# Ledger of designs, part 70: designed miniproteins, single chains, continued (3)

Each design is a single chain, and the fold is of that chain. pLDDT is the mean over its residues in the fold that is shown.

## One batch from the design tools (miniprotein)

Design m10412
Fold by ESMFold2-Fast:
Structure m10412 (fold): chain A 96 residues (1-96)
Amino acid sequence: NPLLERLERLHQGKEVLEEQKKKAEEELEIIKNGVDAYIEALGKRGIVDPSKLTPEQKKQLAEERKKSIEEELKLLDERLERIDQLIRELEEQINS
């Protein structure tokens, strides 16, 4: 049934977006817990060298990343709402 296959793909897409949202929310929580904790986490991941950054640069990186994550979370919420609408519409078609 092509409609059931499409529904399965929409559920898989939703799961991917929910996982992306969870990771973004976890990173945002690290930033909220403190700039130094965030920069240390980036250092452990090899993204930055904390020893080469000034306190002002660390704060700026954290603030810029926070803003970027908040914008990404907004887009993810919009995409999740759209997928949920498509799932409902498709479920109504299958149940018709």
Scores: mean pLDDT 86

Design m10413
Fold by ESMFold2-Fast:
Structure m10413 (fold): chain A 83 residues (1-83)
Amino acid sequence: MLDEEIAKLLEQLAELDRQIEEAVDAKDWKKAAEYLREGARVLRRLADLYAEKGDEEMAALLREAARAAEEQAEKLEEKAKEM
């Protein structure tokens, strides 16, 4: 069921958000970037599921969120190299 798969992915995003916060608090920029990239993958999967449900507007927003997460990960990866 699509709604159940969506709920599961949203739970995964909540867990990743917690892991990102913990990594940032520890100043582990490399680990935070890894979690952000994983979050982007989950967001893209959510976008695919919303598109499958016919919600193209939500799918577009989720793909934009995934791109933003990837961009943030890239900035943190650059920051890790400067340390």
Scores: mean pLDDT 86

Design m10414
Fold by ESMFold2-Fast:
Structure m10414 (fold): chain A 106 residues (1-106)
Amino acid sequence: EEEDRREAQRVADALTPALVAAQNGDWEKARKEAQRVAKELFGLPEFPEDTTPEEIFRAMAEKAEEQGKRYAALVTRAAADLFSVARKYQEGVEAEADLSELPPAL
């Protein structure tokens, strides 16, 4: 449990640059940072150029679950959900969307 929490913290810290890039609208940088984390922490191969950060995070979550890392899987799934919400805002979804769906740490 403590080791799983440490792994989740490492994943969260490593994903911070991708989250910052997405908040700034830099989706190319967000994708590159997500790809870097997937390779370095999960040993995943390079994804096609049309793969979204959300899809990369879902692949990381599946790998974390395969490895029994429950907290790391939760962190990567939360990141995928957050990026899906952020993409809807980028696509001009009306500003009345409830932000309470975002994790308190973000």
Scores: mean pLDDT 74

Design m10415
Fold by ESMFold2-Fast:
Structure m10415 (fold): chain A 58 residues (1-58)
Amino acid sequence: MAEEAERELFRLISERRLSHDQMAALMRATSEVIREAEREGLSTEEVLRRIRELADQI
């Protein structure tokens, strides 16, 4: 899960050419999603979906 989330995060940063501030925001949000997934037992698919939604809002 964490490896898949990290890979998706770096892919989004690269493909969308995010600014440093946007990268920092997405990284913080991704860490929160991973922490929540560990607490709530979220699937890898749900984690990736949330990361993509966060990237769309930046």
Scores: mean pLDDT 79

Design m10416
Fold by ESMFold2-Fast:
Structure m10416 (fold): chain A 98 residues (1-98)
Amino acid sequence: SITVTVEDVSAKVGETVTINITITNTNGPGTFGVLLYATNADGQRTLLASGTFSLSEGTNTVNVEVTVTLPPGTYTVTALAVNEDGVSGSGTGTLTVS
């Protein structure tokens, strides 16, 4: 199984911040696609980052650098991780933009 947790983060408009994602992988080591997006109160989704990462079995920390171009507000950040076999996990945190 794949378990994903996303750390809460605060940023100012135009600031570059690091969003820390913990991925617990109980499958074997492999390549994972990771998608990071923000959802506002109206359900509008903005892609923050995407990439591929080589992850080990067990607990992995993925640090994603994001330049925040979103207007001020509170957003749900979702991280989705998918391995080469299509096994996926997702987690959410909060992004507060001021």
Scores: mean pLDDT 85

Design m10417
Fold by ESMFold2-Fast:
Structure m10417 (fold): chain A 87 residues (1-87)
Amino acid sequence: SVPQELLDWIENQKKWTEDAIKELKENPSDELAEKILQEARKQLQQMEQLYQEALRRGAVGPGIQLLLQLAQQNLEKLTAAVEEVKK
């Protein structure tokens, strides 16, 4: 059903997002915020590639959509933390 690669990506992305937010809160700077945003954009592109590959292999349904929503929510939390620092 849901590819293990996509599951692993989401788990790693959650941990990275939490670590990035923590680092940004402890050592806030515009330079760190920009670096984190650039990395987040690269991770979004990787997720899109993994998602398209999963669809190509026939992985469709509520489960895969829910995982994408969770990944998006993690990125929204990161964006909010970055905006707070850039304020």
Scores: mean pLDDT 75

Design m10418
Fold by ESMFold2-Fast:
Structure m10418 (fold): chain A 107 residues (1-107)
Amino acid sequence: SELLKIAIAGDFESLRAIIESHVPEQPASPEVVEALQKAVEAALKGDYESAREYGTKFAELSHVITPEMLDFYLDTLKGEQLAAFLLMLGIEIGVPPSVLLALLDKI
């Protein structure tokens, strides 16, 4: 996946451009949006316990990724790379661009 490659590489400029040009077909629910926001903010603060808890909730509510695949990336990625990966999943499930851009600005 090109989007996954961009996120893992920490190419925040390309990720921003994708978010700015993306129009979601259906907006994600408020609970999905809140879980993603908390997971990204926790990852950026180095609170990997909270990042795992909220990331798991986000995956369960959105069905964007399997629990096993999420666990792999939560164990492998840290800080800005983990935040970028979570933002990529947010793009895939239609989290509003305004929310994604606000989170990206914290990186």
Scores: mean pLDDT 83

Design m10419
Fold by ESMFold2-Fast:
Structure m10419 (fold): chain A 86 residues (1-86)
Amino acid sequence: REALLARIEALVAEMKRLASTAGELGRQLQALLDRMLAALRAGDFEAFGRTLAEIQALLETLPPELRAALLRLLDEIHRLAVELIE
């Protein structure tokens, strides 16, 4: 559990680093990433799922190269979170 959470936190930190290059959209993404982590830590998997969907929608508004990198990281976070829930 702790190892999975640590990996998710590292991936979120990398997403925040990439998001810092995207101005206002990047700030919105960072806020959603913080909400997603808070939901995971609280065991609120419904809130986690809703925040994931909001992040995915926001990523569609980003430039293609940045979007591809962030989607790859988000997909890895989702896979690790499923392992954490199960």
Scores: mean pLDDT 82

Design m10420
Fold by ESMFold2-Fast:
Structure m10420 (fold): chain A 101 residues (1-101)
Amino acid sequence: AAAPRITRLEVEPLGYAKPGETIKVTVTVGSDAPATVKVELLDENGNVLDSAEAQVAGGETATFELKAPKEKGKYILKVTVTNADGSTATVELEIYVGEEL
């Protein structure tokens, strides 16, 4: 395949985290070759608050740990998989930090 595939994406806790809590992201790469997996936690302005990166063999799983911000609010978790040929796949998920209401 010309583009990488994300065949599994798990986020713990899913969609809601406490301030300063560890957000665990598990990604399985569906590429037939090694790929770079980058996980970023973004604020509402697109600023990267925390990030982790790893090189993952095709068909393998990588686990990343990010820290939820201290400030309650809405954030974006961005997962980007880049193949050796430069092709990318990206997934974005909303994460809420703190209590809703």
Scores: mean pLDDT 80

Design m10421
Fold by ESMFold2-Fast:
Parts: structure tokens; C-alpha cells; sequence
Structure m10421 (fold): chain A 109 residues (1-109)
């Protein structure tokens, strides 16, 4: 399952290839999953990857607030602290890339 979700996120990254900041966030998430998949709960890794795929899709449609909301919700639902921190940071960086400074700060709270 994890490898399938990693591949789904890789496909979303290809669709956003002209947005380097977002692609870097997606690639960081993929690398985190590949490195930690045997250390962290499979359910938490899958939830992180699914949240990032959905956020990438919303961002591509111009729904920045929806993308950030998905990542913040994911951070609240996962049990692993590293994944929670990664999702909040990703949401903050996505908001910042779109010029939404206040939304970026809210994502970190």
C-alpha cells in the first residue's frame, strides 16, 4: 500500500512541475515515507501520503486554503509527532508560497 501511495504522490508532483516550492514539499514527503516506512506505523505513513495527495490536488485547482486545511487536519489525526510536524510545516510552506502569510502562521499552531 505505501509504495502505491508514494507513486500517486509522484504523479501529483509531475502535474505541478513548474511550481518548484510545492514539488520540493511533495518530494520531501516521498523521501520521508521511503526512509521511515519500517519505523513508523503504516497507517500514519499512508494517512500522511493521502493527505499530501489531496492537498496537492486542491492546490492545483487554486484552492490554497483547502490544501492547508487538509494538511492541518492530517497533522491533528496522525499519532506520530514527526508526521504531524511535517504536515503542519508543509501547510505553512504551501500558504507562504501563495502569499498567504497569516494562513501560514495559523498552520503552525
Amino acid sequence: MIDKKINELKEEAKKLKDDKKIVDILNMTIKFAEIHKDEISEDDIIYMLESMVEAARKYKKGDVEGAVEILVKGAEEVKDEKISTLLRLAGSLIALSAGRRELSLEALS
Scores: mean pLDDT 86

Design m10422
Fold by ESMFold2-Fast:
Formats: C-alpha cells, sequence, structure tokens
Structure m10422 (fold): chain A 90 residues (1-90)
C-alpha cells in the first residue's frame, strides 16, 4: 500500500473515532490522545492493526441493527481503532 493511502486510512479511522467516542474523564481522553500520537508516528503498523480488527468490529455494528453502509463502516472503524488504543494504554 502507498504511504499516502496508509496515512489517509489512519486519519479516516481517527475521524470516525472522534465522531462516535465521547470521554467523560479528562485523564482517559489524555491517554487516548497520547495513544493517537503514537499511532500517527507509526501509521503502517496502526493501519495493519485496524484492518485486523475491522471485520469483527463490522460484525458487531451489523448485529446492533445498523443497515446504512457508510454508518456501518464509520462505526466499525471507530470500534477497531478503540481496540488498538486499548492495546496501547493497557
Amino acid sequence: MKQEEIEKKLEEAIEAFKKYVTFNSPEVKADADKALEILRQNPEEAVEKIEKYFPEARKIVERLGYTDPEEIEEKALAIALGKVILDIIS
């Protein structure tokens, strides 16, 4: 995959995550922001991990009753990135 395509995929996942995930704790938000910075420093590995978790994330969104393809993709990207972030901060 071209470097530009990798960076675009990572930013699309980050936008989806920020759109659908709200933090009530400043400390948790700070940990997530730090994890996002780490992922941006290594975008190839970040995208590989997101793509690995994406199929299961998509199945979760579909099981929740979402039917719009764009909404399914955005929510699945948010869940997949959330898993990658948790793997960093855990």
Scores: mean pLDDT 81

Design m10423
Fold by ESMFold2-Fast:
Structure m10423 (fold): chain A 90 residues (1-90)
Amino acid sequence: LKEIAEYIMEIDERLDEDLEKVIEDIKYFLENRESLPAKLSAEFTLEIIEKVKKGEFPSKEELLEMHIEFQSKVLKADLEKLRKEAEKLK
């Protein structure tokens, strides 16, 4: 939850064009997870973005660390999904 929010904050602070990619990543995540917890997580993330624009967020260093951790988790989830699809082909 907080990791996703800080990932979006990191992108929003860095480059405006990167924010569009982050939004697409979130939409992709919601579409593929199809879970209420995931949707609630996204809603919570959007609320935190609003607070961040008011200057209520962690340091840039903390945001970077959370961004790296979040990306690692997303990559692992994608790899696991691919592994399950490969297993279905056997």
Scores: mean pLDDT 58

Design m10424
Fold by ESMFold2-Fast:
Structure m10424 (fold): chain A 87 residues (1-87)
Amino acid sequence: TDFVTQFEIGMAMIINSWAAKDEKSLALALESLRRLIDRIEDPELRAVAEETLARIEALVKAGASAEEIRAVGMEGLRRMRELVERR
């Protein structure tokens, strides 16, 4: 499975955990996604993934809605897909 698909799965886990108010699952999902990003060798792809995760973490800290977190995550995924398609 490619990194973009793995990132999408990780984001779904974050959104579902946040919507369910499951703090333990949320922490594990965030940690898993952080570890995935650290394994990305493409510096441009990694930068987009890091920026997207940072925005998601900020929204979680601010108590934002699951919808807002989903929107940011989907934007990040689109940017990552475009980057991969141009290579």
Scores: mean pLDDT 84

Design m10425
Fold by ESMFold2-Fast:
Structure m10425 (fold): chain A 64 residues (1-64)
Amino acid sequence: SMAAQLQAEIQKLKQERAVKYAAYSIRLIGTDDPKEQEKIKKELAEFEKEVDAKLAALKAQLAA
């Protein structure tokens, strides 16, 4: 069903987000440079904003 396909896509996106978040967290821990930390945090925030937008769209389709 469409609902099952949307739920699978949501789950996949959540998993991809978790993996990417872990990678950014490792990069952040690996540096003592405040400018590099700022850059990593900005990249992570942009990534999370994009993923949140995609999740919101999929959830809206599921709720319709």
Scores: mean pLDDT 85

Design m10426
Fold by ESMFold2-Fast:
Structure m10426 (fold): chain A 66 residues (1-66)
Amino acid sequence: SREERGRALFRRIAEEAARRGDEELAAKMTEMSTLPAEEAVKAFRALPADLGARALEIAAEIQARE
């Protein structure tokens, strides 16, 4: 489902961020992977711009590999 794909993406971003030593981004993405879709979107929009940009960069890299 869309919900499951969203959770999987947040989890993958968190794992990749952790591998890179970006513990702050990893923690925020892990948090979002546990939220309902509406709350996850709200939390993502509330992120500092730099964290959001790094999350989108990792998401683009994941998409390019799949």
Scores: mean pLDDT 80

Design m10427
Fold by ESMFold2-Fast:
Structure m10427 (fold): chain A 71 residues (1-71)
Amino acid sequence: TSAAQKQKDLQKQIKQAQALYEATQALRDQYLQEAAEGGDPERNLALAELFDQQAQKAQAKQQELQAKLAA
C-alpha cells in the first residue's frame, strides 16, 4: 500500500469517527431531553450516559487517527 493510499484510508476513518461522534452526541442530547421532560428519567439518563461514553471514544479515535496522519 502506498503512503498516499494510507493517508486516504486514515482520512476515511477520521470521517467515520467524526460521524459516529456526531450521531452519539445527538442521541445523548435526545435522551437528556427525554429525561428532563418526563417518562422514565432513570433509564433515559442511563442511555444518555452510554451514548456520551461512545461519543468520547469516537472523539479519542479521531484524535489518534489525526495524529497518525500528521506523523
Scores: mean pLDDT 85

Design m10428
Fold by ESMFold2-Fast:
Structure m10428 (fold): chain A 55 residues (1-55)
Amino acid sequence: SMDDEIDRVNDETGREMDRLRAAYDAGELTPEEYERRMREVADDFARRLDAVHDS
C-alpha cells in the first residue's frame, strides 16, 4: 500500500542518515562531504515520496 511504501522510504532514509553520521563521527567523511551527502539523501527522499504518489 501507499502507507507501507511511505514507511519504507522513511525507514531507509533514516538508516542512510544514521550511516552518514556514523561515518562522519568516525572521521571517514570531511564536513563538506558530509553536508553534500546529507543534501543528496534529502533530495532522494523528496523524489521517492513524489514517486509513491504516482504509484
Scores: mean pLDDT 83

Design m10429
Fold by ESMFold2-Fast:
Structure m10429 (fold): chain A 67 residues (1-67)
Amino acid sequence: SRMEEAVARIKRHEEELGEYLLKHKDELVEQLRAQGAASPNREELLAQAEALKNTADYYEKKKKEEE
């Protein structure tokens, strides 16, 4: 069904996002912080950087526990 296909797609994207964040956590956080420093939306971009770091740390911990 279309719903089962949508659920499978979401799970695949979550797995891909988690893997991407684990590989690129430091780079992505640094990019967001650099953009924040130069932007009128500084606080929003810094909050996004912190949220991204926390999400990446969660996936990193989970993967370490499974290994």
Scores: mean pLDDT 66

Design m10430
Fold by ESMFold2-Fast:
Structure m10430 (fold): chain A 86 residues (1-86)
Amino acid sequence: MIDALERALELTEEAIRALDQGDVEKAKRLGEEAARLARGAGDYRSAELLEQGVKALDQGDVEKAKEYFEKAAERLRESLKSLKSS
């Protein structure tokens, strides 16, 4: 669970960097993988945010996708802090 959430965060941060570099296709693939890992780990809210980001990319809305991915990254960081600081 923790390792899957850590990997989801890494992929989400990489997706944000890909968008900053104009690589929309890479960002979409990374966002889809991060969403699968978050959902598999039971973090449904982070998965929903990542899925909304991917949907925004499908609609050509890069700024909206970046906002969703940034929200997902913050959510994943908070989840990991909570799990590690018990």
Scores: mean pLDDT 84

Design m10431
Fold by ESMFold2-Fast:
Order: sequence, then C-alpha cells, then structure tokens
Structure m10431 (fold): chain A 60 residues (1-60)
Amino acid sequence: SPLDQQRLMNATNQIDDLVNQGQNQGLSTDQVVNQVRQILDQYNVPSDRTQLFLTSVRLG
C-alpha cells in the first residue's frame, strides 16, 4: 500500500544515515543491527523486510 511504501522509504533513509554514522563511530555489526531492528519495529515494517535490511547491513 502507499502508506507501507512511505513508511519503508522513511525507515530506509533513517537506516542509511544510522549505518553511515555507526561505521564512522566504529559501532559493531551487532550494534547496528539492533538499532536497525528498533527503527523498523517503530515503523511497523514486516519481519521479512526487516531481514532484507539486516542482510544488506551485514553484506555492505
């Protein structure tokens, strides 16, 4: 739905900023993953999409 797409876009932007900032601050992958999960949970993103973002963080 358009609302889900908008939430996903907002979550993606926050995650990109967080990953970039976290890498610059020397955060571990686990710390970044935990923060990403909190952001996705806050935006009510389905768990399957959460796994896609977590995979992207681990591979990127």
Scores: mean pLDDT 69

Design m10432
Fold by ESMFold2-Fast:
Structure m10432 (fold): chain A 107 residues (1-107)
Amino acid sequence: MKAEEVARELREKGDEYWKRRPEDPRSYGKAAGYYRAAAELLERFGLDPEEALEAEVNAGIAEIAAYLLGETEYIDIYYYKAMAEAYEALGLEEEAKEYREKAEELE
């Protein structure tokens, strides 16, 4: 899968968690993790600066909301999960495993 497509899927997953926030406050941190991973992936591969900026802004908004609710632990967990999903989709299995292990250590 192309990095641009992977970053788009991460943003869509962030949007799905953001939509769940009225029912589950942990969704703020989960959305933040996915948006942060999408922004980092886009920036790291030199892809669409406008989408990278939008993902960064969305991550910041979700992180602030998670902080105000005391639900910050899910930000890092879901950031590592999102990065693991991204590297797996890119065929980078060793990097994906490293990020999966980091997510599991925080759960």
Scores: mean pLDDT 83

Design m10433
Fold by ESMFold2-Fast:
Structure m10433 (fold): chain A 85 residues (1-85)
Amino acid sequence: EEAQKLLAEAEQARERAIKLMEEARKLSNDKDAMKASLDKYQAGSDGLLQQAKDSGTAEAAQEALDRMRGLEEAARKSLEELKAA
């Protein structure tokens, strides 16, 4: 169940990214732009995870995980920059 484990990690990374983006939205001067970004990410990440599930391979699951981790890092950096301002 390697693919299932990787997909679970990808979903956790997605949840963390969403929480970080929600926190960034609270601190942002442009809350509408931040909400639009969050909505786009939620739709895109849901589709990506579904495609990885449909493939049933550890390779596709790893690709989804890597992308979700990258988005989580970007969201964390954005939040840190807003907190430092």
Scores: mean pLDDT 78

Design m10434
Fold by ESMFold2-Fast:
Structure m10434 (fold): chain A 96 residues (1-96)
Amino acid sequence: MTPEEEARRRALEAELAAIRDAEEARRLEERLAREELGLSAEELEAYRKGERRLPEETLRRLASWLPEVAVELAVLETIAKKLGISLEEAQKLPAG
């Protein structure tokens, strides 16, 4: 097996592992949100589905320990600044 073939196989295996890791990360994120911010698992899930918007302060606190939220916050801040709208309004835009 060539190094390129092995790397490609590992990339495919990593994609499958990422699905499992995403579930475990979600459980950890739900616990942190509940313990630090008083957010229920349902509220955090609703936020991820775009069904609930979080206040800027709550979003910034989540971003401090959740890389996914940090990336989303950076995108939302860029959109809000570009369009001259609030961060909460920017959370509506991904729906198209």
Scores: mean pLDDT 68

Design m10435
Fold by ESMFold2-Fast:
Structure m10435 (fold): chain A 81 residues (1-81)
Amino acid sequence: MPKVSDEEAKAKLKTIVDAMKEFFETSELGKDVEPILADSMAELFELFLERYAEVLAARDEEAAKKLAFQLYKSYKAVGEK
């Protein structure tokens, strides 16, 4: 059954933050995001990470993965027609 400790939750959050930084540094979409717009995206990511931490604390990784997928899909849709 899915379960995580606080230590595991923190490690997973760090992995997500590192992955998001790498995405914005290396992707075309990330390079097209202006610093002014980055503030709004940072707030959305912070809210997402808070929600992800809540879901992990509740030991529901499936819901956390669905939230991550939906967030990624929304950002990608802005760059694709």
Scores: mean pLDDT 58

Design m10436
Fold by ESMFold2-Fast:
Structure m10436 (fold): chain A 89 residues (1-89)
Amino acid sequence: SDYQERLIAELERLRKEATPEEQKAIDTLINYLKNATPQQLREILEKLQELVDKKYAEYKEDGSLTPEERARRALRDAFVELAEEIKKK
């Protein structure tokens, strides 16, 4: 789907600026998304939203970070944690 293709494109973009360990996590997530059923895609999106909200809340108390920096770190950490959860299945 267009949404799946856009998600993969965004992950590939993030990969270019990621550390080697983050790149491995992103590669795991991209491979999962490429082979995901509609049901698995829905589950992954729901889990990603939960992880982003959790990570954003953790960074909210860090007064040194801008809202944009908090959002960026939350999204990055959420992708990494999601990839690790997929590896455990």
Scores: mean pLDDT 75

Design m10437
Fold by ESMFold2-Fast:
Structure m10437 (fold): chain A 90 residues (1-90)
Amino acid sequence: SAADRQALADIEAVLSPEELEILRKAAGLLAAGHSYREIGEYVGVSQATVSRIVGKVMAATGLSKEEIGRLLLDDEIDEGIRLIEEAVFK
């Protein structure tokens, strides 16, 4: 949707590539409502780093942490399907 495209653009505008990589790795746990401590342990960064990244995105998009997680998972699924289709189907 246009709203999803705008939210993804806002995320990319406020995060560095390294921060975006962290957020994408965290997406499933964010969507499932896990704590920043648990997410940090999984991704290999501090709880404070997760909180800071998610806080910037929440401020920029107005989305909850769970909505951010779902948005990024949906984007990754769509991109994954596109890449498979390009690789397998001519």
Scores: mean pLDDT 84

Design m10438
Fold by ESMFold2-Fast:
Structure m10438 (fold): chain A 83 residues (1-83)
Amino acid sequence: SLLEELLKKSKELLEESYKIAKNGGDLEEAKKLFEEGLKLLDEMMSLLLTHTPLPPESVIQAIKDYVEEFKKEFEKVLEERKK
């Protein structure tokens, strides 16, 4: 489904961004992939919220928690790279 494709692609982009940042690669490339991955997750969430029936609140919360945790981990890696 489109939702599964968006989720898979967003995870691939986010994981690659983290890998590049953590392994001393190009931070601008890592940031670009991170932003692209978050954009796809936002598109997926918009699609989920416009479909009926609405998904369980637990599913919506799990996606939000994943995004927030990934943002924290990515920001932590960026701060370590500044030192």
Scores: mean pLDDT 80

Design m10439
Fold by ESMFold2-Fast:
Structure m10439 (fold): chain A 75 residues (1-75)
Amino acid sequence: DEFIRRLAEALVTLREQTRASAEELAQEAYDALKPHFGERAARAAAQAVLELLRRDPAPSAEELAKAIREALEKA
């Protein structure tokens, strides 16, 4: 899924360039996903991003994309 991959890459870039918090990155994921997947799925994906960033402060774009995809599939 190109959209999820590009979102994950954007989150990595935002974190690297702005030192954005885990909560700010989770909010960016929510805002990007909500219009495409709906509020419930976007919230689940944002929560997965937040949990990953709390465990690993520097996850790869691939790890972020995987977390987002898994959360969207379960929602």
Scores: mean pLDDT 83

Design m10440
Fold by ESMFold2-Fast:
Structure m10440 (fold): chain A 82 residues (1-82)
Amino acid sequence: SAVEEAEEAARLAAEGAGDPRAAHRFAGGAIALVGAGLSARPEEHEGVARAAERGARLAEELGGEVGARALRAAAKAAREGA
């Protein structure tokens, strides 16, 4: 489901956000999260937003402040699409 794809994508993006050596992990996760959002049905938009918010909190815990802001923007966009 788009929600399950978003959960995995947000986790990968968050893990990459805190480590410059893992920048491709952030990029790959962010692109996958966009894909999940684009494929999401209206009833899945809130689930995608919550996945992005969980990723943002993990990114902050890992010191990835810029990545956390990007993931919060993704959560807002997902909700606005609902």
Scores: mean pLDDT 81

Design m10441
Fold by ESMFold2-Fast:
Structure m10441 (fold): chain A 71 residues (1-71)
Amino acid sequence: MSPEQQVRETAELLLNHLKSLKDAGEPEERLQALKQASLDELRGLMQERKIPPEVQQELLQRFQEEADKIL
């Protein structure tokens, strides 16, 4: 599995977790905090895996858009 694919799969798992917590009735403030923590986790993972900046921007934008659809 490529480093980019690992980041994409991690993002999908984080989005699924966010959706599950929203469906369980977690308060919006906690969901927003989890969204921010997830963005920080993805950014850290991308830095460790030496993902190119243009790909980092794409992956973070995609995550933010999908998270906003859930929230």
Scores: mean pLDDT 85

Design m10442
Fold by ESMFold2-Fast:
Structure m10442 (fold): chain A 87 residues (1-87)
Amino acid sequence: VELSEEEKKEFFEIAKELMDYLIEKRPELRDWARRQLEELEARRDELTLDDVKELLALLVYLLEKYGPDPTLEELKKRVEEIIKRSS
């Protein structure tokens, strides 16, 4: 299933917010988060629903690994809404 241009833009904004958050709050993830953002930017026009689902899986992993976080929970809800609308 193809993402609309608006869904791709919204997804990229969420991914950028997540990576910026990790760079600020988790120094151990900083270099990884920067590389993830660079990869996403490089293929921004090629983003798919599978990329959205991978970001959701990452958010679930981060919440399980580091515990409850209102910022990560809000980003997770926004990702879930994109998946719901693309169905």
Scores: mean pLDDT 83

Design m10443
Fold by ESMFold2-Fast:
Structure m10443 (fold): chain A 69 residues (1-69)
Amino acid sequence: MSKEEAVEELKEILIKEAGFSEEQAEHLINTILEDPSETVARVALHELSKVLSPESVERVRELLELLLS
């Protein structure tokens, strides 16, 4: 999977399952990609774990690992 495909899949999960707007999803993903400490990604995954299914949380974790590699 390419990083571009991972961004698009992550956006879809955020919009369809977490209730994000397209603008909110794009802003979060851009903030994660601009943070070399991975703190934003860790905080975002923790917050998303409160609203997403366990399967979707695991998928978001996999997508974030790919995007930050």
Scores: mean pLDDT 83

Design m10444
Fold by ESMFold2-Fast:
Structure m10444 (fold): chain A 81 residues (1-81)
Amino acid sequence: SDEEFLKQRKEQAEKDNKNFDKKVKEYEERARELGGPDGEEALRLLKEAREAFEKGDYRTAAIKFTSAAILIVGAEVDKEL
């Protein structure tokens, strides 16, 4: 029924919102620990990812988040080598 469909969509949206928020917070912490220009750029990208997600632009949110994650991971790997 339409009522069951709406309930399922609301529950899925709540789970997706919680999962995305958790992931962004984890990478925000890593970006702050990284610091410098790379850390600042990653934080900017994560902010843009949150804004896109809040607007329902999940594709842009994913792209911005992935760009921030690649930047953070790359800079962290460079410090270990």
Scores: mean pLDDT 84

Design m10445
Fold by ESMFold2-Fast:
Structure m10445 (fold): chain A 85 residues (1-85)
Amino acid sequence: DLDALVAEAEAQIPGLAQETRDFLLKNPELRKAYLQQAKEALANTSDPAKRQLIELVIQGLENLDAKYFEQALRLLLDIQRQQAL
């Protein structure tokens, strides 16, 4: 059941966002590299949903705040849900 799988995925999002933040805090060179890649991706992306996703990732990387990664993961899950044909 797709709805059950989505609910299970949503339950994991806060933990995954926090782990991502903690990993980046411990790896400043990777954080810098990912921030550069995200900014380049934003410059080359015209799709509004994808731009919003990248902007949330940039906010997470710049602020080291799990809430932005949580929002990005929720948006990504919503995009995947809409494409599940």
Scores: mean pLDDT 83

